# Designed miniproteins, single chains, continued (3): the designs that were tried, part 6

Each design is a single chain, and the fold is of that chain. pLDDT is the mean over its residues in the fold that is shown.

## One batch from the design tools (miniprotein)

Design m8179
Fold by ESMFold2-Fast:
Structure m8179 (fold): chain A 93 residues (1-93)
Amino acid sequence: DDLRERLAATTDEAERRRLEFSIRLFKIAVETVKMINEGEDEKKAFEKFLERLNELLREYGAPDADVTYDDSQSFEEQLGLAIQAAVDQFDRA
């Protein structure tokens, strides 16, 4: 019984933690898109996004995402890649 209860509590906690991470990551992404729509430079907005994303990863004990701005790619492509890299780092933590 104790082992079953601990396993259930652990999976529920892990899922909650992943949901909290995903919600916070989504908020950072939305705020970044809003900054660009309000006239911020794409590179500056993306660099600020990476800083906030890496701060979020550190809060969850995950390594920094190895992502840099690439002016040959669309902002949407870069944002998607950065989000995927952050999720991959979280899953490795």
Scores: mean pLDDT 78

Design m8180
Fold by ESMFold2-Fast:
Structure m8180 (fold): chain A 114 residues (1-114)
Amino acid sequence: SKLERRKIVINAKKLFDLANEALTVAHRAFINDPEKQKEINELDKKMFEEGKKLLDAIRNKASVETIKEEMKKFAEAVLELIDYAIEHTTDPADKARLRQLKEEIEKVLKEIEK
């Protein structure tokens, strides 16, 4: 239905907003660590590729089911970046914010599973 499509697109937008914040926190956490920054850049590129697939599915008016599948793949890439950043950062504030972002992404995924 049109309402189901609108709901999934709103959830996709929320997922992109959470992903962008996760990238900001991760890049900031490792700004003075070239080796970890390199790994974050590789995870960032993976997120960009999966995010592009999600955006393409939305723009091409793919089925709700296809958009949900692409949202799950994008969320998996975001969670991989978050988990790496949580494991390797020593800053308690960055760890707390990343854990909060992880919980919010998991909530978005639950909302789309019905």
Scores: mean pLDDT 90

Design m8181
Fold by ESMFold2-Fast:
Structure m8181 (fold): chain A 70 residues (1-70)
Amino acid sequence: MEVTANYSLDTKTGKSTVTITVQGGPLVTPEGTREYGTQTVVSEGPKDKTVAATVKTEKETYVQKERKLP
């Protein structure tokens, strides 16, 4: 399982974006364990505020929070 977190600021719109991508992790369900592919969570907000994205897996919770300074 691979987890990637990225922060970006769009200078044209003034929005901050936080992206968390989880790939290749097994998912445990009542029907049994199955592979899931890529899960991507994107959160957007104003450039001057903290933006957070959260991804939960069977073992861990990943939270990415970013604030762009001037």
Scores: mean pLDDT 55

Design m8182
Fold by ESMFold2-Fast:
Structure m8182 (fold): chain A 66 residues (1-66)
Amino acid sequence: SLTDQELEVIAKATGNPEAFQAFIKQDVENGVENIKLITEGASDEELDKKEEEDKKEMVKAIEAHS
């Protein structure tokens, strides 16, 4: 399930098409990197840390277009 922070970011994005496109692009890029890390044998701790960094990057992408 999405976190409250992720839901807030998505809610901001839905009001702004440019912010929404930036969010989708960042989410796809983060997903590809996460699949690569999993394939390379990343630990749960490394994946959790990556998830927190990914959330920060998504928020920054939305804010840059808000």
Scores: mean pLDDT 73

Design m8183
Fold by ESMFold2-Fast:
Structure m8183 (fold): chain A 109 residues (1-109)
Amino acid sequence: MKSVEELFEELKKALENKDYDRAIRILVELARHPETTVEQLVEALDLIAKNMTPEEVLVAAARFLQALIDNPHWTREEVIEVLERLIEKYGDKYPELARIARAMLERVR
């Protein structure tokens, strides 16, 4: 597995090249990586949100949230923190994403 730092460099390059399928795959790898922090994960999603269309962001966020919940290295508390920060930062701009995140939050609480 690549390091978190290598994955961030690859994410930035994928976004610069408009390779959004690769960017989404790297975001999912970051969510699955045992050394990724909550802060780094939110930063990666922020890079996606700034560089992709709302429709592409929704697809990326859905795959990210699935990887987050299904990955055993994340504690319940860390998953809740990511979901709450996602709703706070993007809920008004992406109401469908906020709906999915709230449904997942109810499941993990």
Scores: mean pLDDT 79

Design m8184
Fold by ESMFold2-Fast:
Structure m8184 (fold): chain A 85 residues (1-85)
Amino acid sequence: AAARQEALARAAEEAAREFLEASGLEGKITVELLPDGTARAVVEIEEGGKKHTYVVDARLEGREVVLTVRSEEGLGISYRRRELE
């Protein structure tokens, strides 16, 4: 159980890093392990004196990690699925 949540945390962190690289921006990534056994990464970006916050949610479905990227400012949702192993 714990090992699966740690794998989800790593997947969320990796997806957050990929999101930052794709955006061409630098930011702070904070990984959180949630009580429901899922994990998320909070991405804080500052550009031009304005702060933007994005959240990468990760959950495990069998052998697949389901990743969703959402913005708290724009309500935009991006969805990605990746096999964990």
Scores: mean pLDDT 72

Design m8185
Fold by ESMFold2-Fast:
Structure m8185 (fold): chain A 141 residues (1-141)
Amino acid sequence: SKVEENKKLIERIRELLAAAALETAEYFGFSQELKDAILEIINSTNNPLELIGKVKELLRKYGVSEEDIQVMEGVLFLMYEIGLYDIDPETSLQRIRNFASQLSKEVQEKVKEILERMEVPEELQPALEKVLEILDEVLKS
């Protein structure tokens, strides 16, 4: 059913966002307590924009810098778009390009480094490769 298909898509996106959050937390050396708190938000929040907002608020409460918060936001937002890629690749790539162009060079560099360390399901690998190509293109501009 369409409801079951939507549930499967939401679970896939949640798994991708959890992996993205953990890789970003590892990159910055976040505590296990902070990692666990981030995962609790991901597991309890169904709306990806609300989820990203809650993670940003949590990171501010833990004294994480605004630049590092922007890196976490960037990784989560790009991984969300990667999770939607197989539904409408052309539109997803356009949203990814538009989002990436709004990031500072410092944020783009760290986001790229984190995404290069990530593994995604085989069907989403083309999306990850295109995101990395877009980030490289924008960094050279």
Scores: mean pLDDT 85

Design m8186
Fold by ESMFold2-Fast:
Structure m8186 (fold): chain A 75 residues (1-75)
Amino acid sequence: AEEAARKLRELAEEEKDPVTAEALKRAAEILEETGDFDAAMEVLEEGVRRASARGHYERAFAAAKEAAEILKEAQ
């Protein structure tokens, strides 16, 4: 879980959209504190929905896809 959280934090640092970056950081915190991959995925999906409402859908979707792959590899 710690390695996945680290990768999510690195992805958040590279992300220019603040809503998507915040979702990635929150997902990393959930993994570090609880190890709950489902909760981390829910936070990422919520972040994508919020970023999409602001017109940043393609960027948010791409970041969420990469984050989902990180989470799958960590399980």
Scores: mean pLDDT 76

Design m8187
Fold by ESMFold2-Fast:
Structure m8187 (fold): chain A 69 residues (1-69)
Amino acid sequence: GPKEELVLELQRLLGAEVDGVLDIPMKEMLRLLTENAPHLAHLPPLPITEELTDVALEVLRAFLATFRP
């Protein structure tokens, strides 16, 4: 579904295992990328929770849009 497709796109972008699961380590990596990259500092911090919330999905979508041509 749409949520799974966003997770797969992120995993491909990061060169990670493409399994469709956005686990805590992947969320922490995404947070570090947004917090420590000056050109991405405008993005809101990603909430690190066990559940994949709608807010987390919107942040993920915005992050991925930054890397789309």
Scores: mean pLDDT 65

Design m8188
Fold by ESMFold2-Fast:
Structure m8188 (fold): chain A 85 residues (1-85)
Amino acid sequence: SNYVANLKQQGDMVFGEVYDKITGELIGGASGTITGSTLTGYITMNPGKPGLPDGTQITVNANGQTGTATTTRLSDDVSGFSGTL
């Protein structure tokens, strides 16, 4: 995965930052929910950053766990994501 999301968890809520793993550049923010091991949410791209294409895998770090999520492009600046920890 060429992208990483570093998320903080509070209850069932997660939020944090998404980075391009190759460049180390901050590309957007993420917010979502965790239910069990299932993770769903949205990534809002920073100005001038391209939206993540459908099927893009991201590495997710949350609450000391590492998992993966897959994106779905919803607009030029918003992608949905779903995955597991």
Scores: mean pLDDT 83

Design m8189
Fold by ESMFold2-Fast:
Structure m8189 (fold): chain A 80 residues (1-80)
Amino acid sequence: SLDDLKLEAEQRLGLLRMSHHIVRRTTTDQAALAQLDAIMAQMDALMAQIRAATSVAAAQALVAQMDALDAQFRALVAQL
């Protein structure tokens, strides 16, 4: 359902915020931290759009964009 998609997106963002907090405390790579900060800003913007979504199709398209950013985040962290 639309509400389930929104809840799943919120939970994913929460887990990603935790990962981001840990990485900020464990790495000194300022360039990587700047890229991770930019990804988190894009995640926040997508989440605002997901919260405003009024159809399952719109929410699914935004969640797919969130999935791509999550993959980029994980790839950057794996290089640290």
Scores: mean pLDDT 89

Design m8190
Fold by ESMFold2-Fast:
Structure m8190 (fold): chain A 85 residues (1-85)
Amino acid sequence: SAKELAKALRDAYANLLKAIKEDVEKAPEVAREGAERVKEYDEEVGEAFLKDAEEIVERAKENKEKGIEDVESLLAAAEDVLEAL
């Protein structure tokens, strides 16, 4: 369902944010795990999440604060979508 997809996407961004804050080297693995969960509901959305997450992780390794800001913005957007459903 759309609500289950939105929840999976929110959880994926929340887990990615936590990984970047705590141990950025684990963020690629967390991003892949999140993408697989999202793909259970929608393969295209899961692939889009993975692409965005990989770009953010690369940025976070160079600029952790910017990476955190990017994930927080996407997490907020995902939370807004979930609340609207």
Scores: mean pLDDT 88

Design m8191
Fold by ESMFold2-Fast:
Structure m8191 (fold): chain A 99 residues (1-99)
Amino acid sequence: LPAAQSEEEARKAFLETIKKNKTVTIAKKILEKALEEAKKRGDEESKKELEKLLEELEKFEEEPLEESLKNLKKYLREVYGATDEQIEHVLKVIEEALK
C-alpha cells in the first residue's frame, strides 16, 4: 500500500530517474531554459520549483553533453519503445527549448 505521495517525493523520483539514466547535463539545460521563461512570464510558483530542481541537480555528477544526449535517446528507445521518428521529434522540441 503506497503512502500518500508528497510533492517532495514526486520531485525525488524525477531527479532519481535523471541520475540513473545519466541525463543530468541535458536535464539542467532544459530546466535552465524553463526557468528563464518562467522569469519572463512572472510565474513565481514555476520559478521556485525550477530553482529547487536545479539546486538538487547541482549535487549530481555531470556527464558530457554528447553522452547526456546519447543516454536520453537510449532511454526513450529502450524504456518507452520510441521510434526513430519519435526520438527525432523529442530532440527537436528540446533543441527549440534550448534555442
Scores: mean pLDDT 75

Design m8192
Fold by ESMFold2-Fast:
Structure m8192 (fold): chain A 111 residues (1-111)
Amino acid sequence: MTIHDVIEEEGKKLGYSPEVIEGIKELVTLFLVLNRDPDRFADAILTQLKLASPEEREALAETLAAVMELAGEKVTEEEREGILAGDREVILRAARALGRLLDRHSSLLPP
């Protein structure tokens, strides 16, 4: 079983759409490529938000909130609005949530 399989099963249990589940898998891949560096991840996400359409920004904010929820955090509407506004501190919290999610499933990470 891979980390992507775990994300898919847990995301389905929480009622996330297939698009959100795929977005979470993409964020995991990005975070691993960036050597789990929260600052580099936040910079990449902020750049993506700046270049994205309104629909893409909303989808990215939903995906980041879903990552935080999968890591056991409660995400408020105010925090979702912060992501949409490019609040680096909220995005850094999502990066740390990704780190905790990966640590919980460390045996399933690629070498």
Scores: mean pLDDT 81

Design m8193
Fold by ESMFold2-Fast:
Structure m8193 (fold): chain A 72 residues (1-72)
Amino acid sequence: SAVAQKFRALSKEEQQKLLEEASKAMRELMEESAEAIENKDYATVDELGRKYAPKLVVFGAQARIDEEEEAA
């Protein structure tokens, strides 16, 4: 994917920074979604998912790299 290719083209330091930002975004999404789910506000859950998705896509890129390294 274009996201995975762009992520792989970054320096190791830049990749780590994006993964840290994605980890923070995942934690924030889970915390905010937990409150919305408790209130049965699924529209807000959907909006939060869309809001955080651009940051979370780097996890998919890293997972592909990890799979390739484990296969070696």
Scores: mean pLDDT 75

Design m8194
Fold by ESMFold2-Fast:
Structure m8194 (fold): chain A 67 residues (1-67)
Amino acid sequence: MKAKITVLGPGAEFIDKKTGKVTLLPVGTVIEGKLLSMSVDEDGVLTVELEDGIIRAAKSNVKVELL
């Protein structure tokens, strides 16, 4: 399954699985990729695992669309 993630607010991070590098995603960033897992913790932090990387953000600061 593919997912489309749109960054709506500050503090979204992308963790590259190949390099381990963490980068801050600007507001307005759109990322599409093969969805492996998705979870929200008790603090409202969304973790979206894609094939190539992991996105972490406050759930209120991102829009996730399943394609």
Scores: mean pLDDT 86

Design m8195
Fold by ESMFold2-Fast:
Structure m8195 (fold): chain A 75 residues (1-75)
Amino acid sequence: SEEELKRLQELIDLLNKVLYGRATDEEIDRLAEELGLPKETLEAARNYDFEAVKKITEKILELRKKMIELQKKLS
């Protein structure tokens, strides 16, 4: 549970790195594998494609909601 919270936070941090155009190819490959997102969508978002950026932003919001629910169960 605490380990799962750390994993979710790490994934959110990596997705934010994509949105700031700073993610490496290895980080994109990891996100595609871990989250089931198309690599092409992550690469497009890294290059500031608006539709891809929207999808990544929605994924960050989804993961944030999962973290909040998990934190409530641990309290």
Scores: mean pLDDT 84

Design m8196
Fold by ESMFold2-Fast:
Structure m8196 (fold): chain A 73 residues (1-73)
Amino acid sequence: TQSQIQAERSRALGYQNGRDYYASSTGRRSELLRRRGDLQGAQQALQQGRDQVQAYDDAAQAAQQRADDLLRS
């Protein structure tokens, strides 16, 4: 239904916004740790951020695929 397609597209957009938020906040957090001399903490923050960004990207793609499948039904 149209409402199901809209729900999946809304979920995809939500995941994309979460991805962008974590990409941005991870950069700031890493820079803050680097400025404090915590280079290892900065690298760990970057890796955790990459994992979060990837998870959101995967979730967004899955939601978009479900919306596309519903549209083709």
Scores: mean pLDDT 85

Design m8197
Fold by ESMFold2-Fast:
Structure m8197 (fold): chain A 99 residues (1-99)
Amino acid sequence: AEERVRREREELIRRLLERYREDPEAAKEEILARLKEFEETHGERAIELAEKHKSEEEFLEDAIRRAAEGDEAAREIVRGLAVSEAGEEMARLEGEAKA
């Protein structure tokens, strides 16, 4: 069960980061809304974090700080974003090297 929740969160974050790269302004609101929906089901603290911070930069900075303090929901958000970004970067570099 825990693996399924983690996988769903990773997929959600990956999609949100992809959306953010296409349209950062519109994506910020979508990121907050989808994170609220996900965490309303699985974790109340992450909802409060998302509601408090409007900008993605502020949200990420606070999430990193809270993850360091031991907030598991914040840790998963930061981890998912880092994993997604690293994965996409590697795929892009390999594709460009081949081309």
Scores: mean pLDDT 54

Design m8198
Fold by ESMFold2-Fast:
Structure m8198 (fold): chain A 70 residues (1-70)
Amino acid sequence: MERRELAERGRELIDQLAKKNENQRLSKLGFKDSDGTIQRDALAELERRGAPLERYRLFVDSLELTLNSG
């Protein structure tokens, strides 16, 4: 399994989360990145630094959990 696939999945989840934030007030979930910029920058840093696969997976899992819990 490639890091690039997880990075692509992460970008999809960030877009979905940003859109959910636009349509709903997610203050109770603690997600304050209204346009997804902070999360996109964090993912881009993982890619630039060549972070291990485990870090990408934890990042993606965290985003999926946030989307599914709201």
Scores: mean pLDDT 70

Design m8199
Fold by ESMFold2-Fast:
Structure m8199 (fold): chain A 69 residues (1-69)
Amino acid sequence: AALAVSYYNKGLAYYNAQQYDQAIAEFKKAIALNPNFADAYKNLAIAYYKLNKIDDAISYYNKAQAILA
């Protein structure tokens, strides 16, 4: 859906601004609208990694890989 992509793009904008907490919030909105949005899970994992939330990063990365497999 167009709304999921819109939230995803907003998440990317926050991520590029190094506002990782805001990026996470927007990526979560994207996956809430599209649970099969692998790119949103992958970037959510990367944002958690930037915040040194390694367990969360691994969890979301594995979710992205499961969707792509």
Scores: mean pLDDT 87

Design m8200
Fold by ESMFold2-Fast:
Structure m8200 (fold): chain A 76 residues (1-76)
Amino acid sequence: MSFKEIKELLLKKHGLPEDVVRKVLAIFAEIFFNSPVFDEKTFDEMLEKIRQTLLDAGVDEETADAVVEEIRKLLR
């Protein structure tokens, strides 16, 4: 996992505000600290939590879905 690549993707490619990017990165940190085993189910739950956080921050559904898909590709 690369926090730098995720940050650049969110800020540069999708044009998300810095506060929204910080919230997304905080979710990554929280999941990795709380999950001793990082399996496919934990990964999917993390992506759904990120999607919900983007929507709560006022990001539109299409952009939120695109961000989640790009993060999924980066972490494979």
Scores: mean pLDDT 73

Design m8201
Fold by ESMFold2-Fast:
Structure m8201 (fold): chain A 85 residues (1-85)
Amino acid sequence: AEGTFEAESKSEETQQKLERELALIAARTGADYEIKKEGNKLTVTARHPSEQAIEEMLERAREAAKKLGAKVVKEELRKVEPVFE
């Protein structure tokens, strides 16, 4: 499964706190993750074999953004099945 989470904030302090929280959440999930920062927007992309693990990560990311006063712009969960012959 693959999850994408985007949030934005005008506050540099909020952006720094959110980036740290998102990194911790993704790391605790055991997902392979990437965090991108573009201006006021942070994007987290995470991949894990378990759809449930990505759902829990996205829920925690949403809660962290709300707690820090960041605006959630996008949440996406895509079930990616490994294509085996």
Scores: mean pLDDT 78

Design m8202
Fold by ESMFold2-Fast:
Structure m8202 (fold): chain A 90 residues (1-90)
Amino acid sequence: EEPPLILLFEPEKDEVVEGEPIYGRVKSNRIPVGARDGNLVVEEVGEDYTKVRLEKDPFGAKVGEINFFAAVIEGERDVILLGSVKVVAP
């Protein structure tokens, strides 16, 4: 049996302004391979973490609380909640 999935998302900010990308770090024994809601960009792969940029739609985050989901295993259909970030008006 594969080891249990370890996944912890640490956003760089608790709140972001509408239109800016959401930056964060995924501490996991898996590398995220995509996002359900918006674009996931892998900025850096570390030893025990992956630094990511999450963009809601091509135009950045929209006002409201945004939940980001990403697939962490290539070829899997399952998406896992990376985290939530509050988006405020500029």
Scores: mean pLDDT 59

Design m8203
Fold by ESMFold2-Fast:
Structure m8203 (fold): chain A 78 residues (1-78)
Amino acid sequence: MTEEEIKKKLEEYKKKREQARDDMFAASDAGDPAAHLEAGAEYFENMAKYWELQGKKDLSEHYRKLAEALRANAAAGL
């Protein structure tokens, strides 16, 4: 992967995090805790991809586990 391709993907992950953040606020405003948790999971998943692309495997794994936990909570309705 070239440096240019890496920069482009980092920008894409930033935009996806911004969208996920907007989705979190929209879900919170609508009083939908499951949607809020799912949007939060999307935020952390894109954070994990961002750090993985930079070679920070431990940080990537940490954020991936956070995303999985939030999705599990959303699916449980808790």
Scores: mean pLDDT 81

Design m8204
Fold by ESMFold2-Fast:
Structure m8204 (fold): chain A 72 residues (1-72)
Amino acid sequence: SEAQEQQALDNGIIVIEAERLRGLPEERLEEIERELAEALNVSVEAIRERMEAHRERARAYLAEREARFAAA
């Protein structure tokens, strides 16, 4: 299902972001991105778009939370 495919992609992105936080070289992060793309039959661009969407949602959530806290 689409939900299962999105979950698999999201799990892969979590792994990539965790490895980035561990300080893995960009070359190795790009290898992981390519491997994930091949395994899930998606483009590397699709993975990068999904990562940016995750970051954008996180930024929006934090901004809304701060605004609600300030308004209370």
Scores: mean pLDDT 78

Design m8205
Fold by ESMFold2-Fast:
Structure m8205 (fold): chain A 112 residues (1-112)
Amino acid sequence: GPSLLGAIFGLLGGLLGLLAGYLAVKNATNKEALAAGIAGAIAGAGGIFMGLLGILAPGNGFLALSAGLAALSGGIAALEGGILAGNPLAVLLGALAAVFGAIGLALGLVGL
């Protein structure tokens, strides 16, 4: 159902956001890139956690919504961190994380 699909998209977005945030942190030469990368990694980890819980409780649209929102915010932060760090892979993965998070959020809302 939509809540399960939303949880899966939130989980995948969270994984991409965590990886993008890590890459932004690794290439950070300024405080802004480091802060954005850390924020992206933390929010991505939240997306993973909520996505896994949403898969275990597939009728719970709130978990899918939370996973999608965490992945979306983490993806945007990692995208910004990637731009500031000059890492095109972090930018690409952060953008993909944001798209997957947005899909997960929309599906989570439908599943409520």
Scores: mean pLDDT 86

Design m8206
Fold by ESMFold2-Fast:
Structure m8206 (fold): chain A 66 residues (1-66)
Amino acid sequence: MAEALKRLEEAVADWSDNVKQAALNMFKHRSIEEMETLVNTALQSPLSDQAKEAFRTALEIKKEAE
């Protein structure tokens, strides 16, 4: 998990602070099942492409780690 968190931090390093915070909070505090539900909701929401990509990236990294 520590390695997966580091990968996420590196992936979103150049993105806006609010997007980084949202992705990191989701990664730290949600299960994979909860994250899948949140990502599906985010992809259907009027969020920026950067925010949608951050949520997808967080889910993919967590699924790969566990």
Scores: mean pLDDT 75

Design m8207
Fold by ESMFold2-Fast:
Structure m8207 (fold): chain A 80 residues (1-80)
Amino acid sequence: MIEEFLEKVREVASKYFTPEEVEELVKGIRKILEENKDDPLKAIQLISRYIIDKGDELNLPQDEIDVLLKETVDILKEAF
């Protein structure tokens, strides 16, 4: 279920971002999941790219982007 997945992403992202930034990140991930619900591999690829781009935009250190990316991809693999 998309909502359960997004709740887990909020928990992970809250370690690195402000509440406002977390909601923006979750909104972007939700859009990718809804647009690619029939293609899990494409969804994972697009979400991975989105997290990298968003982390860079918000000036997250590369090591923190790498951890966030790994944790989010692991959650995605459990959802599919």
Scores: mean pLDDT 80

Design m8208
Fold by ESMFold2-Fast:
Structure m8208 (fold): chain A 96 residues (1-96)
Amino acid sequence: MKLIIAVAGLSFEEAVELAVKLSEEGIGIGIVFGSGSLAILTDLSEAQAKALAAQLAAQGIGSAVVTLDGKVLYSGGPQAAAAEALGLEMAKILSL
């Protein structure tokens, strides 16, 4: 089952570095936006995705976990609303 992890409030360079790190860890494929936002399509379980998003939020990164059917599972950190909005928009685009 695919989930989206969205983050906001980074520089573009920080978003690229995070996307590379998460790809190297096998977490998923990231789409980086020039606004310093990142959306990751992942096969992590809901518990694993929420734990990762909570860890990023604790580091000061706005983070959300969204299902492809548009359900928000987690939202936290600074600019959490922006991360949530990005995740929901990506869910619409990636709906099968």
Scores: mean pLDDT 83

Design m8209
Fold by ESMFold2-Fast:
Structure m8209 (fold): chain A 86 residues (1-86)
Amino acid sequence: MFEFNEKLIETLLKDLERWAADARAEGDVELSQRIEELITEAKNDPDFEKRKEKLLEAFSLAVSYELTRAVDYAIEHQEETARRFA
């Protein structure tokens, strides 16, 4: 579907930076720090394949966090919405 190239990496990095900021705002400093570390490594690694691997790892962490947060939000505010994430 998407070609994994420099422009896609740039787009994903911006997404990851937003998710890291969101985790920090929620008080999950450890998760935010791990995502930021992976972003920094991805930006500074000269090997495209290593950058891709680090980016995917950070993305997986961010997705797991967002899914957990979305489920928690749904449970607190709307039980019927929580069923969509089960």
Scores: mean pLDDT 69

Design m8210
Fold by ESMFold2-Fast:
Structure m8210 (fold): chain A 68 residues (1-68)
Amino acid sequence: MSVEEVRERLEKYVKGAEEAVKNGDLISAATYELAVAVDLTSAKNQGKEEEARIAEEALDRVQKLIDE
């Protein structure tokens, strides 16, 4: 999987979480947060620093959407 593919997938998760929060569906929002966290853990375990950085940014974005 390329960095661009990872970024596209994570952006879809962030967009899904944003729509879920807007609709008051916090369970779906939490599910997207978990999906991003899994991708972050996988990237870190594989030593993929760029993918891990993209996933960390995506996780921060999702957490801010849920908290606010």
Scores: mean pLDDT 82

Design m8211
Fold by ESMFold2-Fast:
Structure m8211 (fold): chain A 94 residues (1-94)
Amino acid sequence: EREELLKKMRELFLEMAEKIINEDWEGALEKLLEMAEISEGGEKEQVKKEVEEIKNNKEYQELLKKYAERYVELAKNNRLDQHTQALQELAEEA
């Protein structure tokens, strides 16, 4: 079921978000690459490109920290049941 994939992605995303908040970009990159490996097709290439841009752009790093903080806040407020959908909506509208 897709729920198992979402659970694994949620765990990886939480670990990545914590590393981003602590400015551990190398650790965050490892988690992003693991998530990209789980992804299929063209989305995998898009993630790799975005990772390269993040390392070369301080503004991207600041934005990523902001989104990481939002994700961790959602998780701590017991919103994990809707984590994937809520995160997608947050990314599009925030």
Scores: mean pLDDT 66

Design m8212
Fold by ESMFold2-Fast:
Structure m8212 (fold): chain A 104 residues (1-104)
Amino acid sequence: AALAAAPERVADVAEREDLTASDEARELARAAARPGEAAVVATVRNLETGEETIVGVITGPVARTPELVREAWRLAEEAARRRRARGENVAAVGAVATREPPPP
């Protein structure tokens, strides 16, 4: 049987509630997640220029989504902290995509 596109969900994860992930980050997360997987794209956004830098893409089983989010977020916060230490006005932003596994 041809692999039908599994239902997908995308959510934003941001250091601030007023920030949302870019369409590019969401699209990358969707493209990286396979059926039964989750993909987390971690980015750091420059709040003055709007420039977004990808700091990591982490994929794994959907059941591990909270752990994948935690690891990706750790990378994003670490990168944002280093850039703020250099005087940059940045925030961590991410996108999470999940795809349901194919039926048994």
Scores: mean pLDDT 75

